# Designs tried in a protein design run: designed miniproteins, single chains, continued (4). Part 7

Each design is a single chain, and the fold is of that chain. pLDDT is the mean over its residues in the fold that is shown.

## One batch from the design tools (miniprotein)

Design m12224
Fold by ESMFold2-Fast:
Structure m12224 (fold): chain A 103 residues (1-103)
Amino acid sequence: ALTQSPSSLTVKVGDTVTINRTASSDVGTDISWYKQKPGEEPELLITNASTLASGVDSRFSGSGSGTNYSLTISEVQEEDEATYFAQTNTPKFEWGQGTELKI
């Protein structure tokens, strides 16, 4: 199972927030981060733990290796209110349980 923490958090516009993900085994850099709003498909934010996806705001950043990973959102804006998911394909396809960000 993928562990994401926290499961939910409430922040203010302009805050910096960090979402953590722990893998049960070493996944190297095979971590992607997704943003999902209600009724919408997941949007890719980060791939290979730290590579920003095309068209994604530089306020988003990913870090980590081995088993511990984080997504950081700096200068939080109202449009960042969503659920965030970590995903890996190593050793098998798995999604994190999600972190709900409220503003």
Scores: mean pLDDT 76

Design m12225
Fold by ESMFold2-Fast:
Structure m12225 (fold): chain A 65 residues (1-65)
Amino acid sequence: MKEELLKKAKEKLLLSSSYSVEGIKVVVDSLAEGNRELGREKAEELSKKSNEYDEEAKKLLEEAK
C-alpha cells in the first residue's frame, strides 16, 4: 500500500514543518516579552519534535519504494 505510506509521510512532513515554524514564533515572542531563556527551551523541544517527524517521514518514504 504505497499510497497510504506516502500519505502518512506527507502528514509527518507537514507536522515537522509546523513544529519548526512554531519554534521560530516562540523565540520571537519570548524576545518581545524579555524571556529569552524560556523561549529557547521551548524552541529546542519543538525542534526535537520537528526532527522526529522528519525522520519518521524519511522511513515511510523508504518503505514506499
Scores: mean pLDDT 80

Design m12226
Fold by ESMFold2-Fast:
Structure m12226 (fold): chain A 59 residues (1-59)
Amino acid sequence: SEIEKKLEQLREAVKNGDWKKVSELINEILKLGGSVEEIVKAIEEGRKERLEEVKKELE
């Protein structure tokens, strides 16, 4: 579905620190009827992936 595709893109945008894309995707998902819960989950997953990248850079 379009919502599922955009949630996956949101997770990747968060992982990459692309905050402009994050804002765009949140608005698009909400327009499509996606839930706040699904958005929060995608953001949390992306943050976890970004934290792992940062940890490797600090080692």
Scores: mean pLDDT 84

Design m12227
Fold by ESMFold2-Fast:
Structure m12227 (fold): chain A 62 residues (1-62)
Amino acid sequence: IEEILKDLSEEKKKERLKVVAFVARGLLRAARDFLEKYGMLTPELEEEIERAEEELEKIIKE
């Protein structure tokens, strides 16, 4: 029972992190698409966005 409660606490932390990461990733993708559509996406900015997306994806998966 206590083990279940500890698992639930860790589960909540993971869920919160995943939700925040998921939303942030979605916003980042939307921003990238917007910049690309208007020809404002530089190679450097694209790399920064890709790197941020990879970090967020790791949080979502783990």
Scores: mean pLDDT 75

Design m12228
Fold by ESMFold2-Fast:
Structure m12228 (fold): chain A 67 residues (1-67)
Amino acid sequence: NAQQLYDEAVKNLVKASKALGEGNYDEAIEYARKALELAQQAGNTGLSRVAQEILDEAEKKKKEAEK
């Protein structure tokens, strides 16, 4: 159901945030993408926005680190 999708999205967001804070941008991107997919399936627009923001930040920092 939507609540279970929401709970799983939150778990992935926590993992993405931790990975991002640790400088593991590839892991952060993977977890943020998973969280975004789950949040969209749950129909939660607020959570989808948070997941997208973390994904965008992780992708930006990864590109900066590759230079």
Scores: mean pLDDT 85

Design m12229
Fold by ESMFold2-Fast:
Structure m12229 (fold): chain A 110 residues (1-110)
Amino acid sequence: SVVEAIRELAEVAAETLRRQGLEDEADWLMDRVQEAIDKGVATADVFIGILESTVDLLVQQGHRDVAIELLEAVIEKAEELIARSTDPETIAALERIRSGLEALLARLRG
């Protein structure tokens, strides 16, 4: 499902943050994702928005390298989930997430 895919991507993002000692940022991200799920609004666009906010916060804190690593890890996980998914709605959501995050990553590198 779209919700399960978003949860798996969020877990990859949170784990990347925790490996860098950014546990408060990981908790904030997971809280935003869980709130979206609980409200029934966990869409590709909402998830992209949560990650954009997380990336902006990381860059403001001087953690641009962590923001890049996070986006790369989530994009790789999205590609994995696309390859193994058979649900067209989930595939479409994952492709939108991948595209949105690739655009964010390009802005960070440029």
Scores: mean pLDDT 90

Design m12230
Fold by ESMFold2-Fast:
Structure m12230 (fold): chain A 82 residues (1-82)
Amino acid sequence: AEELIKEAEELIEEAKELKKKAEELGIPDAVKLAEQAIKYAQEAIKLAKSSTSPEARLQAEIELGMAHLLLGMARYLMKKEG
């Protein structure tokens, strides 16, 4: 649980920095993807903190996986347009 929360918190900080850079460069699709990544990572933290059940842990890992995918898409878009 602690490792997942740490990973999600680190992803949120990376996504915030990417969002700021995307806003400065005028890449609205990257801003949107970074915002979605933050949202999924926040949900993963919430799930990990609210329950120690295997089901809640699996859902938190799925939400964090979605956050990684969305942040990866935002990074790809930044590279293509930057």
Scores: mean pLDDT 85

Design m12231
Fold by ESMFold2-Fast:
Structure m12231 (fold): chain A 55 residues (1-55)
Amino acid sequence: SMQDQIKDIEKQIETLSLQGVEAYRAGDDETAARYGAQAVELQRKLFELQKQMES
């Protein structure tokens, strides 16, 4: 269902955000930025799915 897809994406965003913070604390700014960019892309997909549920 769309609700299951939303939950899966939310978990992926959380994981990427945590990995990004870990990389930043380790001094790997490039890896941190990469994880951040991936999280933003997933947030866009999440927004599209939420829109479809309202339609």
Scores: mean pLDDT 84

Design m12232
Fold by ESMFold2-Fast:
Structure m12232 (fold): chain A 80 residues (1-80)
Amino acid sequence: SLKEKIEELAAKAQAAIDAEDWESAKKYAEELARLAEEAGDYGTAAGAYAAAGMAYYKLGDEEEAAKYFKLAEEARARAA
């Protein structure tokens, strides 16, 4: 199900963050954000966008990081 896929991606994203594997964290967080948006789960989408932003920042891509942090703010506003 979509819910199970979201839970699997959230676990993979967290494992990548814990391992400081920022390339994998970025990939899983981006896919998690997309599926969470499709599900209308803006709280999960906000967390995923923030995780992607952090991963981009750790990889030295400050411009992409800023875009993802903005997406996280927008998703949080929609969750409220």
Scores: mean pLDDT 89

Design m12233
Fold by ESMFold2-Fast:
Structure m12233 (fold): chain A 55 residues (1-55)
Amino acid sequence: ELSLEELLSLVKSLSEEDRKKAIEITKEILKEKGEATPENLREALEKALKELGVL
């Protein structure tokens, strides 16, 4: 639905605290997937933002 660029822009628009939370959740999801490909990063960011209630 949202592109990686749109998701990254959304993360940058968050408060410093929420941005840190989004990054930590994204890292956890990427660790589970094994690598930070653009597709895995997009999916991880989308899930992180949904968990934070931003999406």
Scores: mean pLDDT 79

Design m12234
Fold by ESMFold2-Fast:
Structure m12234 (fold): chain A 72 residues (1-72)
Amino acid sequence: MDALAAAMLAVADAVARFGGEAGRRAAEALRRAVEALRAGDLEAAEAAAREAEAALAEVPEEARLAGLRAAQ
């Protein structure tokens, strides 16, 4: 559980930095999913994960690639 939560928070940080507004929304949804997982609320965690998936679909590929190049 904690390892999964840490991975989700790392993804949230990355998409918040490189995904613009859509990435920031995805990051917020991922953080809510982590909080729900830690509370044992799997239904809320799944709802937040679906929200994050929808927001991630709006993150431009160009923004993701630019972030990857900048990170090196």
Scores: mean pLDDT 72

Design m12235
Fold by ESMFold2-Fast:
Structure m12235 (fold): chain A 65 residues (1-65)
Amino acid sequence: SLADAASAAGRAAARAGGGDEVGQRASNYMATHLLTTGSAEAAAEAARRAGSEEGAKFALQMGRE
């Protein structure tokens, strides 16, 4: 689902940029923002810019299906 894709992208970004609670909060904020945008491609781009190619790939696959 789009929600799952955005959430996965956010978590992937947090993992790439920082761990622990700080990273988790950043991930949640990003996922919420991307859900508001309503785009799996936006979620994937955010993950990619944060350094997570796997997160971007996952978001795109789930969003397209």
Scores: mean pLDDT 57

Design m12236
Fold by ESMFold2-Fast:
Structure m12236 (fold): chain A 65 residues (1-65)
Amino acid sequence: AEELYEEGLKYKEEGKYEEALEALEEAIKRLKEELGESHPKTLEAEIELGILQLEVAVDRVVNGE
């Protein structure tokens, strides 16, 4: 779970937004299973996913996808 979260953050830093979204979604799923939905680490991952989703949505609209 934590490894997937780190991979998601790395993909985000590299501008690989699609891979970052997939990694963060999988990390959140694993964190919910291991630590629970309300755990601080799970919430941090969910916040990071939300920020990335907004960044991707803005980029897609601006670039005409």
Scores: mean pLDDT 76

Design m12237
Fold by ESMFold2-Fast:
Structure m12237 (fold): chain A 62 residues (1-62)
Amino acid sequence: MIEELIEELKKAYEEGDEEKVEQLEKELAEKLGMTPEAIRKAFEENGADTAAEELKKIASLF
């Protein structure tokens, strides 16, 4: 489920699991119609909590 993927990405980002972050970024980008780079920038610029909240809001539109 998209929300579960967002939570997994947030956790992987907080844990510093770079491999899992890359995998989840690609999967979420595909499901949300975004680029992996856009997802990464959201986490880098806003922090994990804010980025996860924004992505969940986008997911709710689908």
Scores: mean pLDDT 80

Design m12238
Fold by ESMFold2-Fast:
Structure m12238 (fold): chain A 58 residues (1-58)
Amino acid sequence: MLAVAAQDYEAKTPEELSLKKGDLLEVLEYLPDGKVLVKNTKTGESGLVPKSVLIELD
């Protein structure tokens, strides 16, 4: 499933991924704490981000 970063996000922990608004992401897993494991399609980096910073694409 694809998603787009709705806003810039700066990683607050080593497990999180920093995003720029408009980054195209692949959603790998939804976590029960409201975080999402994503992969940046341009850099290949993976990490956790808050679900609130993502726009899901169908």
Scores: mean pLDDT 82

Design m12239
Fold by ESMFold2-Fast:
Structure m12239 (fold): chain A 74 residues (1-74)
Amino acid sequence: MLEATGASNETLEKIAEMLRPSAEAGNAEAQYNLGLALRSLGRYEEAAEWFRRAEALGFPEARAALDKAEALIA
């Protein structure tokens, strides 16, 4: 994709890559933030997986984010 003014897909991918090791290590906040980045990239199924992991660890905002991501999956 071509770059756009403001936050680009490359910026979101960088954020996701930076968060991935912490998310894989079981950090609920990192899992939630990784889910947000993936959702912004239109990768709703992957985002929902990370939100489910964050919810399982008791992250309070993950439940609402998961519901929203699942609603966007066909």
Scores: mean pLDDT 78

Design m12241
Fold by ESMFold2-Fast:
Structure m12241 (fold): chain A 114 residues (1-114)
Amino acid sequence: SAEVAALEQAAATLEAGAAAMRAAAGASAADLKATVAAVKATLEATLSAAAATTSLAAELEAMKAEISEMADTTLRAADLSGSAGAGAAAALAGRLEDLAAELRAKAEELRAQE
């Protein structure tokens, strides 16, 4: 279904974002900030598209808000120190992985109802 496809695509995008954040955790402040901004923009677009096409609009908008806040926190941490930026990037990556698992579980639940 279109809903299942949208949730699977959102989960895949969250997983890709997590991998990018983990790769950027040891990068320069400038490279980390560029990666965070790109991941934030991609995830906001993908989650908004999924919210428009699924019955889970409220949950997806809540995920988008949480990701946006954590991304902004990571951007601020990058300006403080390399270790603060790396720590925030790792925390964001872990949360993105958790949210991806939640969306995959929701996609499986919806698929079982068809």
Scores: mean pLDDT 88

Design m12242
Fold by ESMFold2-Fast:
Structure m12242 (fold): chain A 73 residues (1-73)
Amino acid sequence: MELAEALERSARRLREAAKRAPPEAQPLLEEAARLLEEAARAAREGNLEKAEELIRRAEELAQEAAARVHAAL
């Protein structure tokens, strides 16, 4: 349960960050949060491989969001 709980906390933090993000980054942060929520569900089901894949995809989206914010400044 530890992994799923950590992923849910991370998803909540990303959703909070999305509310304060520029419009160009907001959809990427919201999608990353959604993927972490899906990863938490996969972890609870014992599907750790799927959870790891979803975490990686969420990390990629968060990095893209940061890059877009940097480019917009």
Scores: mean pLDDT 83

Design m12243
Fold by ESMFold2-Fast:
Structure m12243 (fold): chain A 62 residues (1-62)
Amino acid sequence: MTKEEEIRKLAIDTVKKLKELGYSKEEFDKAINDIVEYAKKLGFSDETIERIKEEMKKIYEE
């Protein structure tokens, strides 16, 4: 599995857990931003980061 796939899975699992725990939208958005900044530091492309961000946002909306 690639590093990108591992981080994507971790990000998705994290935001699903935050939703289950009843985190507010503001707290959820902060967690997404923290994950995005971490991915940038790892050298992920802007396209990959945007894709992960959109997947995380969809989880909250579901």
Scores: mean pLDDT 77

Design m12244
Fold by ESMFold2-Fast:
Structure m12244 (fold): chain A 99 residues (1-99)
Amino acid sequence: MENVIPAGESIIIRDVPLTTTSPTTAEATVTFKTPESDKPLDLEVLVFDGRTFLVSEVLTDMKPNTEYTLTLTAENVSAKGLPAGTSLVTVHLIPLEKL
């Protein structure tokens, strides 16, 4: 859950364990703080569980030096890991401090 890596002006989250929430859905929540930056930050999510899933870059313009809670949702998963190449990983970004 703590595998959050700053990469220049991007943040990479990878190797996030998913917990089964239903027979077809798994979810994980990651809380992290963005690094200081003079430019907007991009979030890239790479999920490793025998596979690498790269989510589209839909989470751009994140504020620097700000705490966020990220919810990662995948469909057609099991409690033992991500299914073989059929699940989409959806990333939802929820700010911990709201303006």
Scores: mean pLDDT 57

Design m12245
Fold by ESMFold2-Fast:
Structure m12245 (fold): chain A 110 residues (1-110)
Amino acid sequence: MKKAEELVEEGLVYLGKGDYEKAIEYFDKALELDPNNALAHYFKGQAYLKMGDYEKAIEDYQKAIELSPDSKLTAEAYKKMGEAYEKMGDYEKAKEYYEKAEELAKKISE
């Protein structure tokens, strides 16, 4: 996990700089070492969301959810899926995922 975590950290540096393609490159390298790294999938989804590739963002958030169900990460991934659907003009799906995020966040806080 340590090398995959280091690659995720490098990807986050590029994500913060707005170099989304470079960020994705490092997240992909992390996933080559640890395919089950939910954080790498989540942040790769954020990079695609920032690039306007909403369908790829949703796919990566879905992978993060599959790998880390009922977690704070899954609640954040649902919220980001809501944002992606909103940007695509699918307000009904956006509302659905925002509600899923809020409901899960409430359960985690109990």
Scores: mean pLDDT 86

Design m12246
Fold by ESMFold2-Fast:
Structure m12246 (fold): chain A 64 residues (1-64)
Amino acid sequence: SREEILKLIGEILRLIGEIEDLRYKLKTDKSLSEEERKEIEEKIKELEERIKELLKKLEELEKE
């Protein structure tokens, strides 16, 4: 349904915003250790995979 599609789009946009905040932190926060940088990079990868899953759900809803 359109309502389910809109909710899914909203969740995807929220996750994109989280990734952008983390990427900004990696670029601007010079106090981060190498370990902290790796943890943030890993978190970005997890969020990117979550977006991929939500995009697959969005494609399936568009077929209905």
Scores: mean pLDDT 85

Design m12247
Fold by ESMFold2-Fast:
Structure m12247 (fold): chain A 68 residues (1-68)
Amino acid sequence: VSEEEIERARELGRELARALVDYQRDPSKAPEYLAKADEVRAFAEAGSPELRDILAREIQREVLREMD
């Protein structure tokens, strides 16, 4: 796993978390959230277990931060 892959996983995690929060505040944002969720799913399916863990942890941290 490269530093670049780790940074991409964190970036995707943050983007998905923001899209989810936006969707929860405005239901019209559902298409943007679903598109980002598909992108994240594809990355997770192609990635290593380590990248999947980093991605999942980043999503959880950002969602919890935004909901607090």
Scores: mean pLDDT 80

Design m12248
Fold by ESMFold2-Fast:
Structure m12248 (fold): chain A 79 residues (1-79)
Amino acid sequence: DYTQEGARLLAEKKPEEAIKYFEKALEKDPKNVGAWYILGQAYYELEEYEKAIEYLEKALAIDPKNVVARLALEEVKAK
């Protein structure tokens, strides 16, 4: 499972490797809100805030009521 492997890599502080797995997850299912959200978190960990915003906005475009993605987007925009 690409999403689970990517989440493990983020927990191990390997966001660059995690991004590759979440990109593969999105190739399989481009409506995977969790993968868009976690890509946003991975780019936030890399301090690439513009990319983090882009991916979090994609998550919210698919699921506008996702409270976790909305709060994460607010946090990134405050940087």
Scores: mean pLDDT 81

Design m12249
Fold by ESMFold2-Fast:
Structure m12249 (fold): chain A 75 residues (1-75)
Amino acid sequence: LSREQEVELTAAMAIMMASVVKLTAEKLGDEELAKRAEELIERAARAAEAADEEEARRVLEEARRLLKEEMERLK
């Protein structure tokens, strides 16, 4: 994969994870978490447009952390 394709893939993964968090937060009425997830989706999209590998990776890590935290809350 080219660097640009790797950034796009990383951003896509971040968007998918953040979207799961957003959907779950909306169902639970957690407006703050839903807003945080939406911000991550926007940041991931911008990182893909800018081909910003570091930002795409950071957003993916943050989305992964939010997803893990949300999964713990659902127990």
Scores: mean pLDDT 83

Design m12250
Fold by ESMFold2-Fast:
Structure m12250 (fold): chain A 66 residues (1-66)
Amino acid sequence: MAEVEELTERLRTSPDPAERLEAARRLGKLIATGDDATKAAIEQALAGLDLSDPALRAAIVRGANE
Protein backbone atom coordinates (compact mmCIF):
# COMPACT_ATOMS: atom_id res chain seq x y z
CA MET A 1 0.00 0.00 0.00
CA ALA A 2 3.02 2.35 0.01
CA GLU A 3 2.11 3.83 -3.39
CA VAL A 4 -1.46 4.62 -2.25
CA GLU A 5 -0.11 6.25 0.93
CA GLU A 6 2.48 8.32 -0.98
CA LEU A 7 -0.04 9.49 -3.60
CA THR A 8 -2.66 10.30 -0.94
CA GLU A 9 -0.10 12.32 1.04
CA ARG A 10 0.98 14.20 -2.12
CA LEU A 11 -2.64 14.93 -3.03
CA ARG A 12 -3.30 16.21 0.53
CA THR A 13 -0.10 18.18 1.22
CA SER A 14 1.58 19.19 -2.05
CA PRO A 15 1.58 22.97 -2.69
CA ASP A 16 1.97 22.29 -6.45
CA PRO A 17 -1.36 21.89 -8.30
CA ALA A 18 0.36 19.85 -11.03
CA GLU A 19 1.65 17.34 -8.45
CA ARG A 20 -1.85 17.05 -6.94
CA LEU A 21 -3.41 16.44 -10.38
CA GLU A 22 -0.82 13.75 -11.19
CA ALA A 23 -1.39 12.08 -7.79
CA ALA A 24 -5.16 12.09 -8.45
CA ARG A 25 -4.66 10.56 -11.93
CA ARG A 26 -2.39 7.80 -10.53
CA LEU A 27 -4.88 7.03 -7.72
CA GLY A 28 -7.61 6.70 -10.38
CA LYS A 29 -5.46 4.22 -12.31
CA LEU A 30 -4.87 2.20 -9.12
CA ILE A 31 -8.64 2.06 -8.51
CA ALA A 32 -9.11 0.60 -12.03
CA THR A 33 -6.17 -1.85 -11.92
CA GLY A 34 -5.77 -2.64 -8.20
CA ASP A 35 -7.27 -5.40 -6.10
CA ASP A 36 -10.26 -4.94 -3.76
CA ALA A 37 -8.02 -4.03 -0.81
CA THR A 38 -6.23 -1.32 -2.83
CA LYS A 39 -9.55 0.09 -4.07
CA ALA A 40 -10.99 0.16 -0.53
CA ALA A 41 -7.88 1.94 0.81
CA ILE A 42 -8.08 4.60 -1.93
CA GLU A 43 -11.83 5.10 -1.36
CA GLN A 44 -11.20 5.60 2.38
CA ALA A 45 -8.39 8.09 1.67
CA LEU A 46 -10.53 10.04 -0.84
CA ALA A 47 -13.47 10.14 1.61
CA GLY A 48 -11.21 12.20 3.91
CA LEU A 49 -10.68 14.81 1.13
CA ASP A 50 -13.23 17.38 -0.06
CA LEU A 51 -12.57 16.81 -3.80
CA SER A 52 -14.50 20.02 -4.50
CA ASP A 53 -12.03 20.82 -7.31
CA PRO A 54 -13.48 19.53 -10.62
CA ALA A 55 -9.95 19.20 -12.06
CA LEU A 56 -8.97 16.70 -9.35
CA ARG A 57 -12.15 14.69 -9.98
CA ALA A 58 -11.49 14.73 -13.74
CA ALA A 59 -7.91 13.52 -13.16
CA ILE A 60 -9.15 10.56 -11.07
CA VAL A 61 -11.68 9.61 -13.77
CA ARG A 62 -9.03 9.95 -16.52
CA GLY A 63 -6.67 7.64 -14.61
CA ALA A 64 -9.40 5.06 -14.00
CA ASN A 65 -10.52 5.11 -17.65
CA GLU A 66 -7.06 4.06 -19.03
Scores: mean pLDDT 74

Design m12251
Fold by ESMFold2-Fast:
Structure m12251 (fold): chain A 60 residues (1-60)
Amino acid sequence: DEKYKKLVEEAKKLLGKLLSNDELTAELQAGLVKAEYYYKKNKEEGIKKLEEAIKKAKKA
């Protein structure tokens, strides 16, 4: 699914910007792992979880 791949790329770019904030980096990494777990069972839910993780990291 191209949407999921694009979100993973966005999250990886955002992780680079968060390197000076260990807590936000850890939260986004945990969000990525959770999204991957859900994506394997339900692609739509996995995409939603990844979008939520990215949105939370951007607003912090």
Scores: mean pLDDT 76

Design m12252
Fold by ESMFold2-Fast:
Structure m12252 (fold): chain A 115 residues (1-115)
Amino acid sequence: MAEELEKALIELYKVDPELAKEFFRTLADRFRALGMDELAEILQKAADNLDPETVKEAFRKVAEAAVTDPRALSALRAGIADLYERAVQRGNEKALKLLEKIVEILSRIEDERLA
């Protein structure tokens, strides 16, 4: 699950790096509000730099957190919903399809927790 989510997030970054930058910034704020300061810092570094290695590390940590912590899953889901609205406004069809795929992955993570 975490690896599949990480790969989908990396594909989103490759398709629309500017949209991914906005996503990292808003996610950092959401995770900081939850007291997840280490994750927020990694996301902020990704937003500030967009270096491929930093981006990969940020997405790996986000995917791991989403699988292990329901608060992180909820924050990520909210962030994806915000990002979907932005992608619609930009008309980026490839980004929209990847966001739909990410939502499906998040739903499967949630279902496995309830089982």
Scores: mean pLDDT 81

Design m12253
Fold by ESMFold2-Fast:
Structure m12253 (fold): chain A 92 residues (1-92)
Amino acid sequence: SVVAEVEKLVKEGRELYARGMELAKQGKTAEAGKLFKEAIKKYEEAIKLGENNPEAKLYLAEAYENLGKFYDLLGDTEKAKEYYEKAKKLRE
């Protein structure tokens, strides 16, 4: 199902994000950045696949929130705010 694939993509993104955060804490900035880029791609794929499916709602909220966190980290406050607002609307 579309929902199961969205869930899988969000979980893969979450794992990549968590791994990247651990590498960042160790000062391995280049390796962390590579994993964050892969996590972003997984979240963007999840959004593209699930954005018109109401059953994927909570998974998409997580994807949007984590994209917001990445753009905050990059200093793109405007884009981060947009993604956080999309996540909030999906979570209520």
Scores: mean pLDDT 82

Design m12254
Fold by ESMFold2-Fast:
Structure m12254 (fold): chain A 64 residues (1-64)
Amino acid sequence: SAATEAAVEALRAGDYERLERLLVELYLTDPQAARAAAQAVLDEARRMGDDELARRIESFLRAV
């Protein structure tokens, strides 16, 4: 989806603040899509070994 692509783009740019904001905004309009996008980003962060990002996304998923 366009939202998932935007989240992955933010991840690739290292813009974690933008990534978190996009996921929160998506959650307010489509919670199911937000959880799917967050899960995809979490899986990618884990493959990259980005433990800091993985923890931030896990925190987001626990809060929603």
Scores: mean pLDDT 80

Design m12255
Fold by ESMFold2-Fast:
Structure m12255 (fold): chain A 60 residues (1-60)
Amino acid sequence: MEENRKKMEELIKKAEELASQGKYDEAIRYLWEAGDLATSSEEVARVIGLLLRVIGDKLD
């Protein structure tokens, strides 16, 4: 069982919840923490994609 993957998914979920509340800076912090736990290129790409989406929403 990959505990880091589960924790990464929990951090991503919290980041999405914060972004939906307009708390973009907090969402970005959670996504950075999730990225630190990413071990595969697929996981890294997922976190980067979410970071770009949240940053885009913050700037709009």
Scores: mean pLDDT 79

Design m12256
Fold by ESMFold2-Fast:
Structure m12256 (fold): chain A 93 residues (1-93)
Amino acid sequence: MIVSQEGLRELLIEMVEGLIVRLKYPVGPPLDDDDLRDLALVLLGMLGKPPSEAPERVSFDEVLELIREAMEHAGVPQEEIDRLLSELEKLSK
């Protein structure tokens, strides 16, 4: 799919906010290794990287780094990136 940079920013913010809600209010199954790998594949696709760059096992910290890179690539303001990543990191502990 061809996504505009504006559409990519909106999609990334919605995805990250959805992840925050899922972690903050854990209703349903917890995030497993397959969920983390799927997130990494989506983020690599947004960065224009091949799926072969995804490791067989993906840690939550590696997903956070990919989210940061994808948001920077999409032109999300640094203040918003720092806020969202800080919330995700706090919820992962």
Scores: mean pLDDT 74

Design m12257
Fold by ESMFold2-Fast:
Structure m12257 (fold): chain A 96 residues (1-96)
Amino acid sequence: SSAREKLLKKIEELAKELGLDFSGMSLAEMEARLDELFANTSDPERRKKLLELQVTLGMLAIVEAVDEMYSAESEEEKKKKIEERKKKSLELLAKR
């Protein structure tokens, strides 16, 4: 979560420096727009900033994928713990 927040802030700062507005865009839409801008940009300094933004978006995609995997595993683990607690309650009732 903290890594995601830092990357989002960096994306916002870089986009502002480049005069870009990504409001309402998905990550895939942002990546596609950056590819188009990079292809149509000849200024080396601007190209460097666009590449930095592309790398930062790629890092965000990885962090979001990892967070989704951990969230899914966390939900499965929670479900397993609930099931285990139910089994223990039934065993305690059966012991009487």
Scores: mean pLDDT 75

Design m12258
Fold by ESMFold2-Fast:
Structure m12258 (fold): chain A 65 residues (1-65)
Amino acid sequence: SEEEKLLEEAEKTLGPEKAEFIKRQVDRLAAQRGLSEEERLEVMKKLIDTYKNAEKALEERRARQ
């Protein structure tokens, strides 16, 4: 439920390809590190924020050049 909501938000903000990439990265990290469901959600939120900030930084840099 919470994971589905985060993925829907990511799809709206970053697009479906990046949302799917984030899901796959979280799945790999969870499997490798033995993350709990709660820790998995925290990692997913962090990755979404990281990609959103990267897109914003690129846009600001492009606007100054």
Scores: mean pLDDT 79

Design m12259
Fold by ESMFold2-Fast:
Structure m12259 (fold): chain A 84 residues (1-84)
Amino acid sequence: MDKEKIEKGKKFLEEAQKYARLVLDSPEAEEAIRLVGAAATAYQNAIDYYKQGKKEQADKWFKVAEEYTRKAKELAERSLAERS
């Protein structure tokens, strides 16, 4: 686990959230926002474990956050592309 990776993940999450909000009128965008929320919780857990020196636990939570963030961004970008 690396603090820089966690910070990068949070920034990616914030960008995904902005994309999802822009296309709120689609079912895919609503699901993307829900996934962004789950990813945010996972990133916060990863940061907390990292600060406690529990690197393995932090790594697991970061991986979970990255997966949800990726899914959210894909849904938001797909929805946004269809809306022009």
Scores: mean pLDDT 72

